# Ledger of designs, part 60: designed miniproteins, single chains

Each design is a single chain, and the fold is of that chain. pLDDT is the mean over its residues in the fold that is shown.

## One batch from the design tools (miniprotein)

Design m2219
Fold by ESMFold2-Fast:
Structure m2219 (fold): chain A 63 residues (1-63)
Amino acid sequence: MTPKERLEKARELLKEGKYDEAIQLLTPILVLFPNDKEARELAAEALKKLGYTKEAEIFPKSV
């Protein structure tokens, strides 16, 4: 699975309410490409939906 295919799959999982699976799918991208804006935005959305609102705020920033 390419990084692009993984991002598309994560969006689909978010629409289905599978937030934990979306984060698991995004984690390898964030480890290898920590500045990937799209992956960070999708991870932030998933964390926000799971109730980790403060944690979601860190993903838009380069930390």
Scores: mean pLDDT 72

Design m2220
Fold by ESMFold2-Fast:
Structure m2220 (fold): chain A 57 residues (1-57)
Amino acid sequence: LEALERAAERLAAVDPADREYMEFAVEMAKHLGLSDEAARRAARAFEAYADQRERLA
């Protein structure tokens, strides 16, 4: 979950409009008990999206 939290924070910094959604997604992942593997997979997706947004800016 730590990797997912950091990826969500990075995405929220690049795309502030989605901050509330990112925070909600992290809390839901904690509540649902996502495995570390699933959380890392989600973190990679957030990082890829943040990279794309940074490149477009």
Scores: mean pLDDT 72

Design m2221
Fold by ESMFold2-Fast:
Structure m2221 (fold): chain A 97 residues (1-97)
Amino acid sequence: MAEEAKKALEEIFSEAVRRLDELVAQGADPFDAGAAVVTLSVEYVIAKRLADEGKPVEALREAADFLERHAENWTGPIAEVLREAAERVREAAEKFA
């Protein structure tokens, strides 16, 4: 359970970072995308720690809520990447509940 939750977090967050890199290649502001990557990295560290403490489902739920709230700091495709990541993490939380 904890390892499966951490794997889901890693796969979802890695995909979000990859999509942000692709947006920069397509002309998105690298500073805005960089700030989104930092936001993802901070939450990944927090969520992984919470999962390691025996709270994998709580870690996924809190990560989804964090990404959804912080997506409001961006607009357009960057905000969409964060919202899609939040939805995928929420789906993973429901699967492991």
Scores: mean pLDDT 85

Design m2222
Fold by ESMFold2-Fast:
Structure m2222 (fold): chain A 80 residues (1-80)
Amino acid sequence: SLEELAERILERIDAFADELMKKVKNPETKKKIEQLRKEARAEIQRLVADGADPLTILFVAIAYEGELYVLYLKEKKKEE
């Protein structure tokens, strides 16, 4: 079901965000990671409610994972 797909995807995003949170020291970056996590959950839940195509849900998840990784890379650059 879309609900089962969304739950698996949200668990994947949460696991990735948790790994980044372990590596990130800057409090502002941590806040941005938590904000992106909340935004991803809200958008994916909206897509499920709207009966969106499963591929759309997957690509939205990939986009949020990309934004999380970019936050991590930006923090690493600022530490230099």
Scores: mean pLDDT 87

Design m2223
Fold by ESMFold2-Fast:
Structure m2223 (fold): chain A 56 residues (1-56)
Amino acid sequence: MKIEIRETRTEEGKVVISVLKDGEVLKELTVSDSPLDIELARGVAEVYKAVLEVIS
């Protein structure tokens, strides 16, 4: 089992943070290019990763 977090940007400048299990996207967060929104989304993704590591 491999859980990872991927961060990308859209053409309109939004930030997409994805949580993957064995290459499969299980959760995706799209946020504005705001430092606060990005930091909050990163925190949520880390919590998702921790929960998936327990369940999977």
Scores: mean pLDDT 80

Design m2224
Fold by ESMFold2-Fast:
Structure m2224 (fold): chain A 110 residues (1-110)
Amino acid sequence: SELRELGKRGRVGEAEIARLVAALSDEDPVTRLLAAGALGQLGLPAAVEPAIAPLVALLSDEDYVVRGAAAEALGQLGHPAAVAPLEAALKDPTLDEGVRAALRRALEKI
């Protein structure tokens, strides 16, 4: 219903997507986590392209929960531009196993 409502209100939906994308760069890790989760779950076509680069940046976030959420969101959005960044993130030997598992699951969805 929310996706359909955003589609009906094009300009307002675009503003909300822009706010969620901006929230991916917030100083508060909880705000970044919630924004990544919302963008992945919404799956709005208009959100996919503008969210990819900010979500890719969150794969290197200081908070491991935010890193995992970014990987899951990229997998849910399913955009091929996410493949190379996700593969690059998997090469980091210092990643937590939970984040590594999220990266693998994301790649399986794309």
Scores: mean pLDDT 74

Design m2225
Fold by ESMFold2-Fast:
Structure m2225 (fold): chain A 71 residues (1-71)
Amino acid sequence: SSLDAETYLLAGERLFQEGRLEEAAEWYEKAIELDPNYAKAWEKLGEVYEKLGRLEEAKEYYEKAKSLDPN
């Protein structure tokens, strides 16, 4: 089994779709630990915090994602 950043991102996306937001965040955080420059993982973590109503933290994660991939 490949334990890479993309695998963790995909696991997090499945949990996010199921509404398991805290568990989704844990997988996105693991993706970021493996690849801190993985803009999509930072963006997905922002989406989790937005859904949790933690808007200032969500903004910080979105800004981090944008800094890594401005497109």
Scores: mean pLDDT 85

Design m2226
Fold by ESMFold2-Fast:
Structure m2226 (fold): chain A 65 residues (1-65)
Amino acid sequence: DRVAELRAQAEEYEFLKKAAENGIKAIKVSETDPAKAQTLIDNANKIKSEWEAKAERYRAEAEAL
């Protein structure tokens, strides 16, 4: 079932997005160097945005079938 496969991929990327959000919170608590923390947060936000876009794309593809 291609629809179920696409929905599963969308859910996987939504899970990864939430993991990135939790990672950003952890960096804010654990990283004592503000410049290093900001670099890690910026990188995590970029990856989060990419995963969010993939989740939306796979969801849209499943709905189109």
Scores: mean pLDDT 82

Design m2227
Fold by ESMFold2-Fast:
Structure m2227 (fold): chain A 58 residues (1-58)
Amino acid sequence: MDAYAAAGKAAEAAGDYFTAVVHYAKALELDPSNAEVAANLRAAHAKLQEARAAAEAA
């Protein structure tokens, strides 16, 4: 539902990327076809993981 996507955006604005990921993941579970939420989830998750760490792990 849109409430989870809105909560995810609010968490991102607060700098809480972990909470943003949780809310976006729930939004996608309710509507897996929502491309905007999928993109926002990936962006928030990337900020948690830091793209540099992925390159070093490879």
Scores: mean pLDDT 74

Design m2228
Fold by ESMFold2-Fast:
Structure m2228 (fold): chain A 93 residues (1-93)
Amino acid sequence: GAEEAARKGAEGAKKAYEAGAAQGSATGAAAAGIAAAGAGTGAALAARRGDGKKGEEEAERSAEAAKGTGEEAGKKGEEGAKKAAEAARRAAE
């Protein structure tokens, strides 16, 4: 049901935020957490529209994807910041 979808979405959002934070990027972790929370909410709303079992399966898949996206966003944020700093140094030299 919608409640199960909401629970799985919230759990995915929490895990995505924790994964991003573990990568050492505070900005990336915050962005990933917000994105994951949004995804969870969306999944819950979809379940409430009467998709029943299909909504629950999609919510679970969405939560798993959100966790992976959070981890990757944290890593990409860190790499992006390093590349930008390196490019600025190279331009200054």
Scores: mean pLDDT 57

Design m2229
Fold by ESMFold2-Fast:
Structure m2229 (fold): chain A 67 residues (1-67)
Amino acid sequence: SKEFAAKGKAAEKAGDFDRAILYYSLAINEDPSDAEAWRNLAKVLRKMGFEKQAEFYEKKAEELEKE
């Protein structure tokens, strides 16, 4: 959902990474093909220090862009 992605971006900009993860996860649940939502989730995870999890989500975004 565009609404959940927008709320995720607002939370990330405010430094509320837990809320950003929640909203980006909801965006992915509504549209699992939204590569931008996967990339934004990966970005938040990197900022929190979860590097390996971030790499997994970035690879998911890349797979969605390869068609």
Scores: mean pLDDT 83

Design m2230
Fold by ESMFold2-Fast:
Structure m2230 (fold): chain A 71 residues (1-71)
Amino acid sequence: SMNDELLKKSLENALAALEAGDVVTALSALHEALKLAKGEIKKLIEKAYEALQRGDVETAKKYVEEALKLL
């Protein structure tokens, strides 16, 4: 669906930002993903967002990768 495609792009943008160490861009991309996501995927994105707020980039990255696997 269009919603799943937009969600995937937001998560791919978040992952790219995390790889680049761009925390501000990653938080913004995760926030957009949270507006689109539901269920298990939303829970993974919430965990990624919480990890990133703590400065835990590696944990945030793992949760984003898990969410992408479910799409």
Scores: mean pLDDT 89

Design m2231
Fold by ESMFold2-Fast:
Order: sequence, then structure tokens, then C-alpha cells
Structure m2231 (fold): chain A 62 residues (1-62)
Amino acid sequence: GRADLEAALAAIERGDLDTAKGHILRLLENGDLEGAILGVEKLVEAFPEDEGLKKFLEKLKA
């Protein structure tokens, strides 16, 4: 939900990847695919060299 997305975005701003990933996984568990995609897009923007995040984003959009 919105709270998990907001928490994920705040964690990304702090550079706290583990917390951000945890909140994105909760979005997926709750069926919030749109929120999860937005969260992963922000992670890819912050960490553009992480090929795993890019592949995960592609899978979510497929």
C-alpha cells in the first residue's frame, strides 16, 4: 500500500537498500504491482549499475 511505497522511497533517499527492498516486497505480497514497479524504478535510478534490479523491473513490467 501507500505506506510501504512511502517507506521504500524514504529508505532509497537514505541509501538504505535492505529496508527499501523489504517494503517493495511487501507491496508485491499485497498485490500492489504499480507501487512495486515505482519503487524498483527509483532503486534503478539510484543504483543504475545493478543489473539484478533492472532485470527485476523488466519482469514486473512484462
Scores: mean pLDDT 80

Design m2232
Fold by ESMFold2-Fast:
Structure m2232 (fold): chain A 88 residues (1-88)
Amino acid sequence: MSGLGEEFAEVLNELLAYAEAHAETRAEAAAMGSAGVTAALRLWEAGLSLEQVRAAGLRAIDLAKERGATPAAAGAAADEAVAEVLAA
């Protein structure tokens, strides 16, 4: 694996740990983690920096929590976090 790929994997682990730390249940952790990972993957595939990928992932997790940490909230949160970064 390239160094960049390993750094991206570390970012995904950070996002999942952050979601778990801020979730009240396993289901909430899964939805919040899904939001963060989805946002991070979309921006990484678009060729954005690891800093932007991490920031968007964390933002998506926070938005998913604000929206009730459901699977539907996770999808909407990921879309919003990605749009915020791409609009900048």
Scores: mean pLDDT 84

Design m2233
Fold by ESMFold2-Fast:
Structure m2233 (fold): chain A 78 residues (1-78)
Amino acid sequence: SEEERKKRIEEWKKENQALVDRLKAEGKSPREIAAEVWARTAVRLDLEAGHITPEQAEERYERLKEALLAAFDRIEKR
């Protein structure tokens, strides 16, 4: 239903903002925060769309997070 979809999107937005705030408070770098949030969001979207299974979700999250951190590291090193 439209109401359930709106609820999920609103919850995701709140969860992402809370995660960002928490990671900032814990002293995580902007890169670590970005990698975590983007990897979690991408995996959640893929799960909701049925593109991956729950069993694949954790592996995809770890791989995407590692790839993002590696990309940020390359940018940092110029």
Scores: mean pLDDT 78

Design m2234
Fold by ESMFold2-Fast:
Structure m2234 (fold): chain A 58 residues (1-58)
Amino acid sequence: GERLATLVRSLLRLEPRPSAEAILALVPELDEGLARQVAEMARAGASPEEIAAFVRAQ
């Protein structure tokens, strides 16, 4: 949803390559598998905007 996408984008602007654990600590409503995918995309060099669009589509 939009709220989760916005939170993830904000997190990635503060910490460009967070761990899945760090994502879940700050956004506990996020699915664990989705948090792992977000962390992987960030490590692969995806932009915060691309990752937020991915989260929004879920």
Scores: mean pLDDT 81

Design m2235
Fold by ESMFold2-Fast:
Structure m2235 (fold): chain A 87 residues (1-87)
Amino acid sequence: MEVEVTVDLRDSAFSRTDVLKPGETFEGEVVEVRDDYALLRLKVPGNPILRLPKEAVEKLGLQKGDRVKVTVLEVTPNSIKLKVEKL
């Protein structure tokens, strides 16, 4: 299962987008799950944590410790659009 989400960088422990480019794929690990969000740690330099919205949690059935494949679709100064697939 996969889902497209937009992540607001202002709500995430991610201050740099220079390591993420459209079309690239990375692995991530879900480090926390709540009813309305999940925290995803990416395996890129700095190990940034992204806050995934409720739609991703519900559609993918995310649980703590789940591994995901993340494809970068679009990068803006304030947000990243991602395709997230549960491994």
Scores: mean pLDDT 75

Design m2236
Fold by ESMFold2-Fast:
Structure m2236 (fold): chain A 60 residues (1-60)
Amino acid sequence: IDAEKLGEELGEIAKKLAEEKGVEAARAILAERFGDLLRKLNEEDGNIVSEGILAGLEEA
């Protein structure tokens, strides 16, 4: 899995959700839709993807 690319993609999704529904709702939706995927990542990849998601939420 390309963690950097996945983080960028999920970050864009996070930004759009936060712009439409607010940051707290976006976090809940992301946890529901992608929680299983994130749990399957190793620590390094999980951190990269999580940073991408956080960056997207902060840009909203």
Scores: mean pLDDT 78

Design m2237
Fold by ESMFold2-Fast:
Structure m2237 (fold): chain A 73 residues (1-73)
Amino acid sequence: PVTLEELAEILREEIAEAERLGLDEPLVLELMELARKALEAYEAGDYEKFLEYVNKMLELQREALEEERAAEA
């Protein structure tokens, strides 16, 4: 199971990697914004808000995949 600390560290590394790669796709930029907000909540000790942003990221990725499959149907 992934801990909150491990999730926060993963998000930091993902943001850094996306910045290094110069990713500017709208979906990626939105995910990076949510990741930054999640990390801000984590640093503030608001773990409920942190999980809320993490769940929003997962839902956004899920919706993007669903839209792609629906467009192919």
Scores: mean pLDDT 76

Design m2238
Fold by ESMFold2-Fast:
Structure m2238 (fold): chain A 68 residues (1-68)
Amino acid sequence: MAEELIEKGKEAFEKGDYETAAKYFLEAAKLGSKEQSLYAYGLAVEALNKAGKGKEAFEVLLEASKFQ
């Protein structure tokens, strides 16, 4: 499930749909293992920054910092 969401996010990212990519990566981060979640949070931050959503990207970084 998390892997499928990451793939959908990557596809959206390649098409330049950064907002949709960020949405899929954030969903993957909430469903995956610790390792998958950290990876997906990183992808979500990159996608949000490319979408011009720097505030949301910063909020995602704060959430990732709480992840154990």
Scores: mean pLDDT 80

Design m2239
Fold by ESMFold2-Fast:
Structure m2239 (fold): chain A 70 residues (1-70)
Amino acid sequence: MAEKLAQNGEISIKMDTLLREKVKEYGLSPEEAERLGIEAVAVMSQSIADKLSVDDTIAKVEAKMDELLS
């Protein structure tokens, strides 16, 4: 359905925003930002494959980012 493509786009935009905010908040180096981005994409891709909602997908991505930054 067209709605699924729109939802995947929304997840990607929200993930990019979240990554950018975490990079700024924690003062990450380019190397740390790249690693965080790779991990975020992996969690996002798995959550989409598991057919999670947009909100649940973003919540899992944020939880993984917070785990890595702790």
Scores: mean pLDDT 77

Design m2240
Fold by ESMFold2-Fast:
Structure m2240 (fold): chain A 89 residues (1-89)
Amino acid sequence: PPELRARVAELEKELDELRKEAIKKNSKSEEEYQQGLERLEEVKPAVDAAFQAGLARLTAEVGEEEALRLRIESLEALIEVIKEMQKES
């Protein structure tokens, strides 16, 4: 379903932005911040490939619609936890 795929992409984008904000908040200098961003960019292809492989395996097990719904629930839960952790900082 295109709507569920769009929601997964939206949540993955939100998670990426939260990671960048965490790097910025924990960086003591512009150089450290840039190094953190470069590290994220370096690992992004492998992370994206792993996410796609994981979704494909789940789709094979439970079907596309259910796989996407489970992925949405997992991403929403992870984002909520990260946001709560950010409030403590």
Scores: mean pLDDT 78

Design m2241
Fold by ESMFold2-Fast:
Structure m2241 (fold): chain A 66 residues (1-66)
Amino acid sequence: MEERRRELLARARAAAENPVSDEELLELAREIAEAELELAEEAGLGAEVEPPLAAELAALEELVAA
């Protein structure tokens, strides 16, 4: 999971720096949302984990809205 989180964060940063299509942003947001759900489930069963992807999701939503 951690490796996927790192990859998603890097992709979100790249998308923010270089504009991509709305379709690509939506796909990335979906992948991040899926990762967030998996992390939330794991946190409920085990360790408490802050979802660092929440900020990236907010940034992607702004890009999609624009």
Scores: mean pLDDT 63

Design m2242
Fold by ESMFold2-Fast:
Structure m2242 (fold): chain A 120 residues (1-120)
Amino acid sequence: TAEEVAAAKAAAAQRARDEVAAIEDPEELLERARELREEARGFVEVAERALAEARASGNPEAIAAAERALEYARKALEAAEEAERAAAAGDREAAAEAAGEAVRYLLDMADALRELAAAL
């Protein structure tokens, strides 16, 4: 159900937050945040390619889903960049919160890409 999907996404985001919050080594925290930023950047590239393909199809539903996926991917990258800034400043709590937000947006992007696949 939609409620079960929402609960699963919230749980995944909370796990990411808790994992980052548990990192006491400042260098490890910064490294983890940088990895998340690189992952989010990769997904922006995936979403940009998906949008180009959706536009080539001329299918309005596919285009709308791809635009949503790109919006979520960009929000995930913004959150991951916030996590890196917080980690660099030694703010573990802010880094954990931003990391959880990035994971939530990546999961929303994955759902939008699934909608895109169903429309094609």
Scores: mean pLDDT 90

Design m2243
Fold by ESMFold2-Fast:
Structure m2243 (fold): chain A 86 residues (1-86)
Amino acid sequence: SEAEKLLEEAGKYLEEAMKLAVEEGDYEKALEYAKKAIELFKKAVELDPSLAPLVAGTLERVGEFFKKLGAEEVAELLFKAAEEIK
């Protein structure tokens, strides 16, 4: 489905955001990629609302990851998006 494709694409943007933060220390680029992921996740949930718990849980887990790294802005963005989607 289109929702499943958006979910997979969003996941790839989140994975890239994590790699940029860990491998390059580039929290600014990580924030940009996280924003793109959130847009795609929101579109996926709009098409299939049953995905909301899965998406919220994913954003919360990745938010905790960035919080542990000290990437506060990225973590806060992801936690806020999780609450909005929930």
Scores: mean pLDDT 89

Design m2244
Fold by ESMFold2-Fast:
Structure m2244 (fold): chain A 74 residues (1-74)
Amino acid sequence: SPELEALRARLRALGYSEEEIEANLATFEEITRLSPAEQEEILAQLREAAAQLPSLRAHFEVFVETLEGVLRRQ
């Protein structure tokens, strides 16, 4: 999907290894197979993590923006 392709590029830009990128994409694909309600719960948790961990905010925001893109299509 365009969202997963964008996620791959953004994780690479953040310094993730190719192995870490593939692991994160596999996890994200599992998340996209969950119900919209479960995806919204994960989104809320990611937003909270971004707020609580400023040094890791850019990392959490990449996943937040990707999941928001997926949910907008449902």
Scores: mean pLDDT 83

Design m2245
Fold by ESMFold2-Fast:
Structure m2245 (fold): chain A 91 residues (1-91)
Amino acid sequence: SSTLSEEELKEKEEEIEKEAVKLIEENPELVDEAIKLIEELKDEELSESQLEQLRKAKEKLEKIAKKTGNEGLKKLAEAIQELIEEQEKKK
């Protein structure tokens, strides 16, 4: 497996967050795929930095969902919240 530096990993996390928001706004049909990817992260052990990025992503998604009324975006935010709660239980 390719190993990323801590700096590269952080940059990639920020890019993933931005990409997720963009994909949701431009391609609502991809929301179900995004939820699936978030659910797959439950099998990973996430760092504090990764959890902080997920919290920020959730806040952004909730804001977009409120503005658009999109049920899929709401469900994605809920999936991220569930992932955060499961990860916090592992600490």
Scores: mean pLDDT 72

Design m2246
Fold by ESMFold2-Fast:
Structure m2246 (fold): chain A 79 residues (1-79)
Amino acid sequence: GLEEEIKEIEKEIKEIEEKIKELEEELKRLKEELEKEKDPEKKEELRKKILEIEIEIGILRIKLGVLKLILEKLKKKLE
């Protein structure tokens, strides 16, 4: 039923929020490594990894926004 769909979406939202948090912590570590790095080639590798993680976080945040919008609409239908 509708309540079961709401619970599944809430679960998916939590899983995405946890993954974003893990990726943001990794991003923080990579940025700290980049500030300390002196080798130009290693700096470029770190910048590429940072960009890849930032893109992944961006995609997950868009998905999270869509799921939250769906959840809000479904909750309004239960009223």
Scores: mean pLDDT 88

Design m2247
Fold by ESMFold2-Fast:
Structure m2247 (fold): chain A 83 residues (1-83)
Amino acid sequence: IKELEERVKKEPDNLADLLALANAYFEKGDLEKAIEYYERLLELASEEEKPTIYRNLAILYEKLGDYEKAKEYLEKAKELEAK
């Protein structure tokens, strides 16, 4: 994780490293940091990539007990996938 953090610090727009770091924090159970990196990834992601990121954010917010944000992100994912 520390090595991925340094890579993201040096290249903050590298989508692959941002995704790897977000996933690593999610697997570690550091939900707040996972959300931070997924939100950064959203700012750089293409419209085709956003639904998957929105779904991951919805899962993370649900795990944090923020059901309102979880629902909002899930709706955003569905909206982009629906035509």
Scores: mean pLDDT 76

Design m2248
Fold by ESMFold2-Fast:
Structure m2248 (fold): chain A 100 residues (1-100)
Amino acid sequence: SLEEAKKYLAKGFQAFDAGDYDTALKYLEEAEKELKKLPESEEKKKLLALVYIGLAQVYIAKGDLEKAVEYLTKAAELYRSLGEFGLAESLEYEKEEIEK
């Protein structure tokens, strides 16, 4: 269900762009659920990081900054595990801006 995870991720971001944050949450949570069923791989980690970034963006838009920080932290950890240190640093900076 890697294809299903990608479809849900795309639908989640599409809903976010439309301002439908509840629908975006639903699709991003389905993407996470589908990814967690898959064997461990770099592709799974990359897609899961994108799901967590999407969830963080939705929670920022909804004003739930505590959950936004939680998901940015999870995404940064995944990027560090992939050797994507620049992407992890970008997410840490975004987290600092939210925390002031």
Scores: mean pLDDT 88

Design m2249
Fold by ESMFold2-Fast:
Structure m2249 (fold): chain A 94 residues (1-94)
Amino acid sequence: QEEALKEAERVIDEARTRLDQLGAAMRSAIDAGNKRAVLAAGDEIRQTVEDARKRLEELGAKLTPEQRKYIEAKMDELTAEGDRLVAAGRAAAA
């Protein structure tokens, strides 16, 4: 169970790192006026959040109810960050 929790935390950390990279790429695309790159970064952000959620759902069966609630809270934070980045991209692309 400690191993499953560490794996779930790794999934969240990997997704956060990917969102940081995609957020930087989106910012660069906005600064360059590259609407295609902004939209592509937005799609990758959504996919990153969705992939992390699916991986965490698979791991959830191996977690205690308390560990699952903790991981769900971290996933909600990740979802909010993804939504923030996508909203910023849409505003800049409009």
Scores: mean pLDDT 85

Design m2250
Fold by ESMFold2-Fast:
Structure m2250 (fold): chain A 91 residues (1-91)
Amino acid sequence: SALETAEEVVRAAEEAVEAAKKGDILTLIGYTIRLIGLGIDLERLAPDDEIARRLVEASIEAVRHAMKGDIEKAEEEVEKARRLLEEFRAA
């Protein structure tokens, strides 16, 4: 379902940021690849859904900051993605 895919998108971003905090670059890359695939799936399942689109964008920004070693900004984007996931559940 779209909701299950959205939950997995946010989980992938959370796991990527946690891997970055531990210096586990291979795990960070793995979750980033998974997140991209899940984001494409979510766009197919919930086309034109503004909350879903913003959730994917925040999740991508989280992993981008994590890849740069900017953990503070990465965690900020994860929190944004989590809030958007709660909005998506309520819709």
Scores: mean pLDDT 89

Design m2251
Fold by ESMFold2-Fast:
Structure m2251 (fold): chain A 72 residues (1-72)
Amino acid sequence: MEEELVEKVIELSRRALELYARAQKTGSEEDLKEAQKLNEEALELMSTLSDEARRKALEGIAKLAKEYLEKL
């Protein structure tokens, strides 16, 4: 169902952010590539969602981004 897809998009985005943050600290090209792959998967899934589900996914991602910005 769409709710499961929204959760998956948010989870993929969370994991991508974690890998981007780790790559930034360590310079790991492997982590950067994995983060890009997860981000591409999230974008692909998001394109299949309804406008309402996409908005929920974007709200979830925005909350994640705020959390990571607070950690600086």
Scores: mean pLDDT 80

Design m2252
Fold by ESMFold2-Fast:
Order: C-alpha cells, then sequence, then structure tokens
Structure m2252 (fold): chain A 75 residues (1-75)
C-alpha cells in the first residue's frame, strides 16, 4: 500500500544515512535501496529535505531503541 511504500522509503534513507552518512542520501540511492522508482519517492516527499526530516523524526523514536539495544549488547 501507499503507507507501506512510504515506510520503506523512510527506512531505506535511514539505512543509507547510518551506513554511509547523510551526504550519501540521495533520492536515486533511496529509490534503489527501497526497490521503488524515483517518481514513487517524489509522490511521498516533495524534496530530499522533507525525506530527511521524516527520517530524523522516525530515527528519534525507533533509532533510540536500536541504539539502546546495541549499547546493552556491547556492555
Amino acid sequence: SAEETRERIIEAAAEIATEEGWAAVTVRRVAERAGVSVGTVYRHFRNLEELKKAVLEKQVEEGIRLLVEAVEKVM
């Protein structure tokens, strides 16, 4: 669905940012990682800044849990 596609796009952008840094986050790479077209990304986000904002908002809630889990596993 559209909601599932939006979530995949956000997750793909978050993964690229975590692995390669924010400079590597481009609409093309996000589309490729998410398995969607560039046009599909633009249907959900007006521009890259909107996508980055959505990633940061999701990262604050979901990424914190992953960071806590990672810290607990290395301590």
Scores: mean pLDDT 81

Design m2253
Fold by ESMFold2-Fast:
Structure m2253 (fold): chain A 63 residues (1-63)
Amino acid sequence: SASEAAREALELALKLVEEGHSIEEALRRAQDLLREAGLSPVQIAAALAEIRKELERLVRERE
């Protein structure tokens, strides 16, 4: 489902940032996962916006 794919993409992106990857790299990988899962461009954009927000929050808390 779209919700399942969005959750998996968020989990992947958070893991990548915790492992030392940049927000840009994490979002690129998340976008690839969402595309492979068959989400529409609008669904991908919405999911990536939420993922970016979570990643930016995580990075701010680490600095």
Scores: mean pLDDT 85

Design m2254
Fold by ESMFold2-Fast:
Parts: C-alpha cells; structure tokens; sequence
Structure m2254 (fold): chain A 114 residues (1-114)
C-alpha cells in the first residue's frame, strides 16, 4: 500500500466523520433514521479500507494507526452491542468522532512516512 492512499483515507475519514457528527446532531431533531444509515455506511467503509491497506504491509510498527481506522467501523458495532438498545444513532456519532481521530492520526503518519 502507498502512504498516499493512507493520507487520502485519513482525509476522507476526517471529512465524513465531521459530516456524520454534524448530521447526527442536527438530524436527531428531524430525520434520525436517515442520519443513522448514512453514518453507519460511511464508518464501515472507512474502517474496512484503511485496515485492509495496513494489512498489506504485513505488520506495521504503527498498529495504533491501523487501530484508529479499523476502530471506526468496530466502535460502531461495539457501541451497538454493548448498549444492546438499538443505539444506531449513538453508534454513528461515536464512530464519526473516532473516524475523525483515526483519520487525523493516519494523515499525520502518512505525511511523516513520505
């Protein structure tokens, strides 16, 4: 995998995470279901892509960066499972914030690697 792809994935994660958080907060008053669908899908996609790219490198020393990307999708699932109360909107909001954090770490690491 290329460091450029990691930077792009991180940037997309930050953008989507920020949008997801804003939409989740705003949508909770009007259209919570629509927000949940968009947020969940975006988070899952980000986590899968970034985790897969880091796996291509075998065992990167910065596994915490892979954790940041992968956790965005896993955190969504874990939140829903741990809450066990159909907390899709909470899952999306949490995942969105983690995606922003992971994306920033990935972007910084990608830039430092180059």
Amino acid sequence: GSPEEAVRAGRRGIELGRRAVELARAGRGTDPGSVEDGVGGAIAGIGGEFSGELALKGEPPSSDLAYGGGVSAEAGGISAEDGAADEGSVTGLLGGELAVRGGRLAEEAGRRAV
Scores: mean pLDDT 47

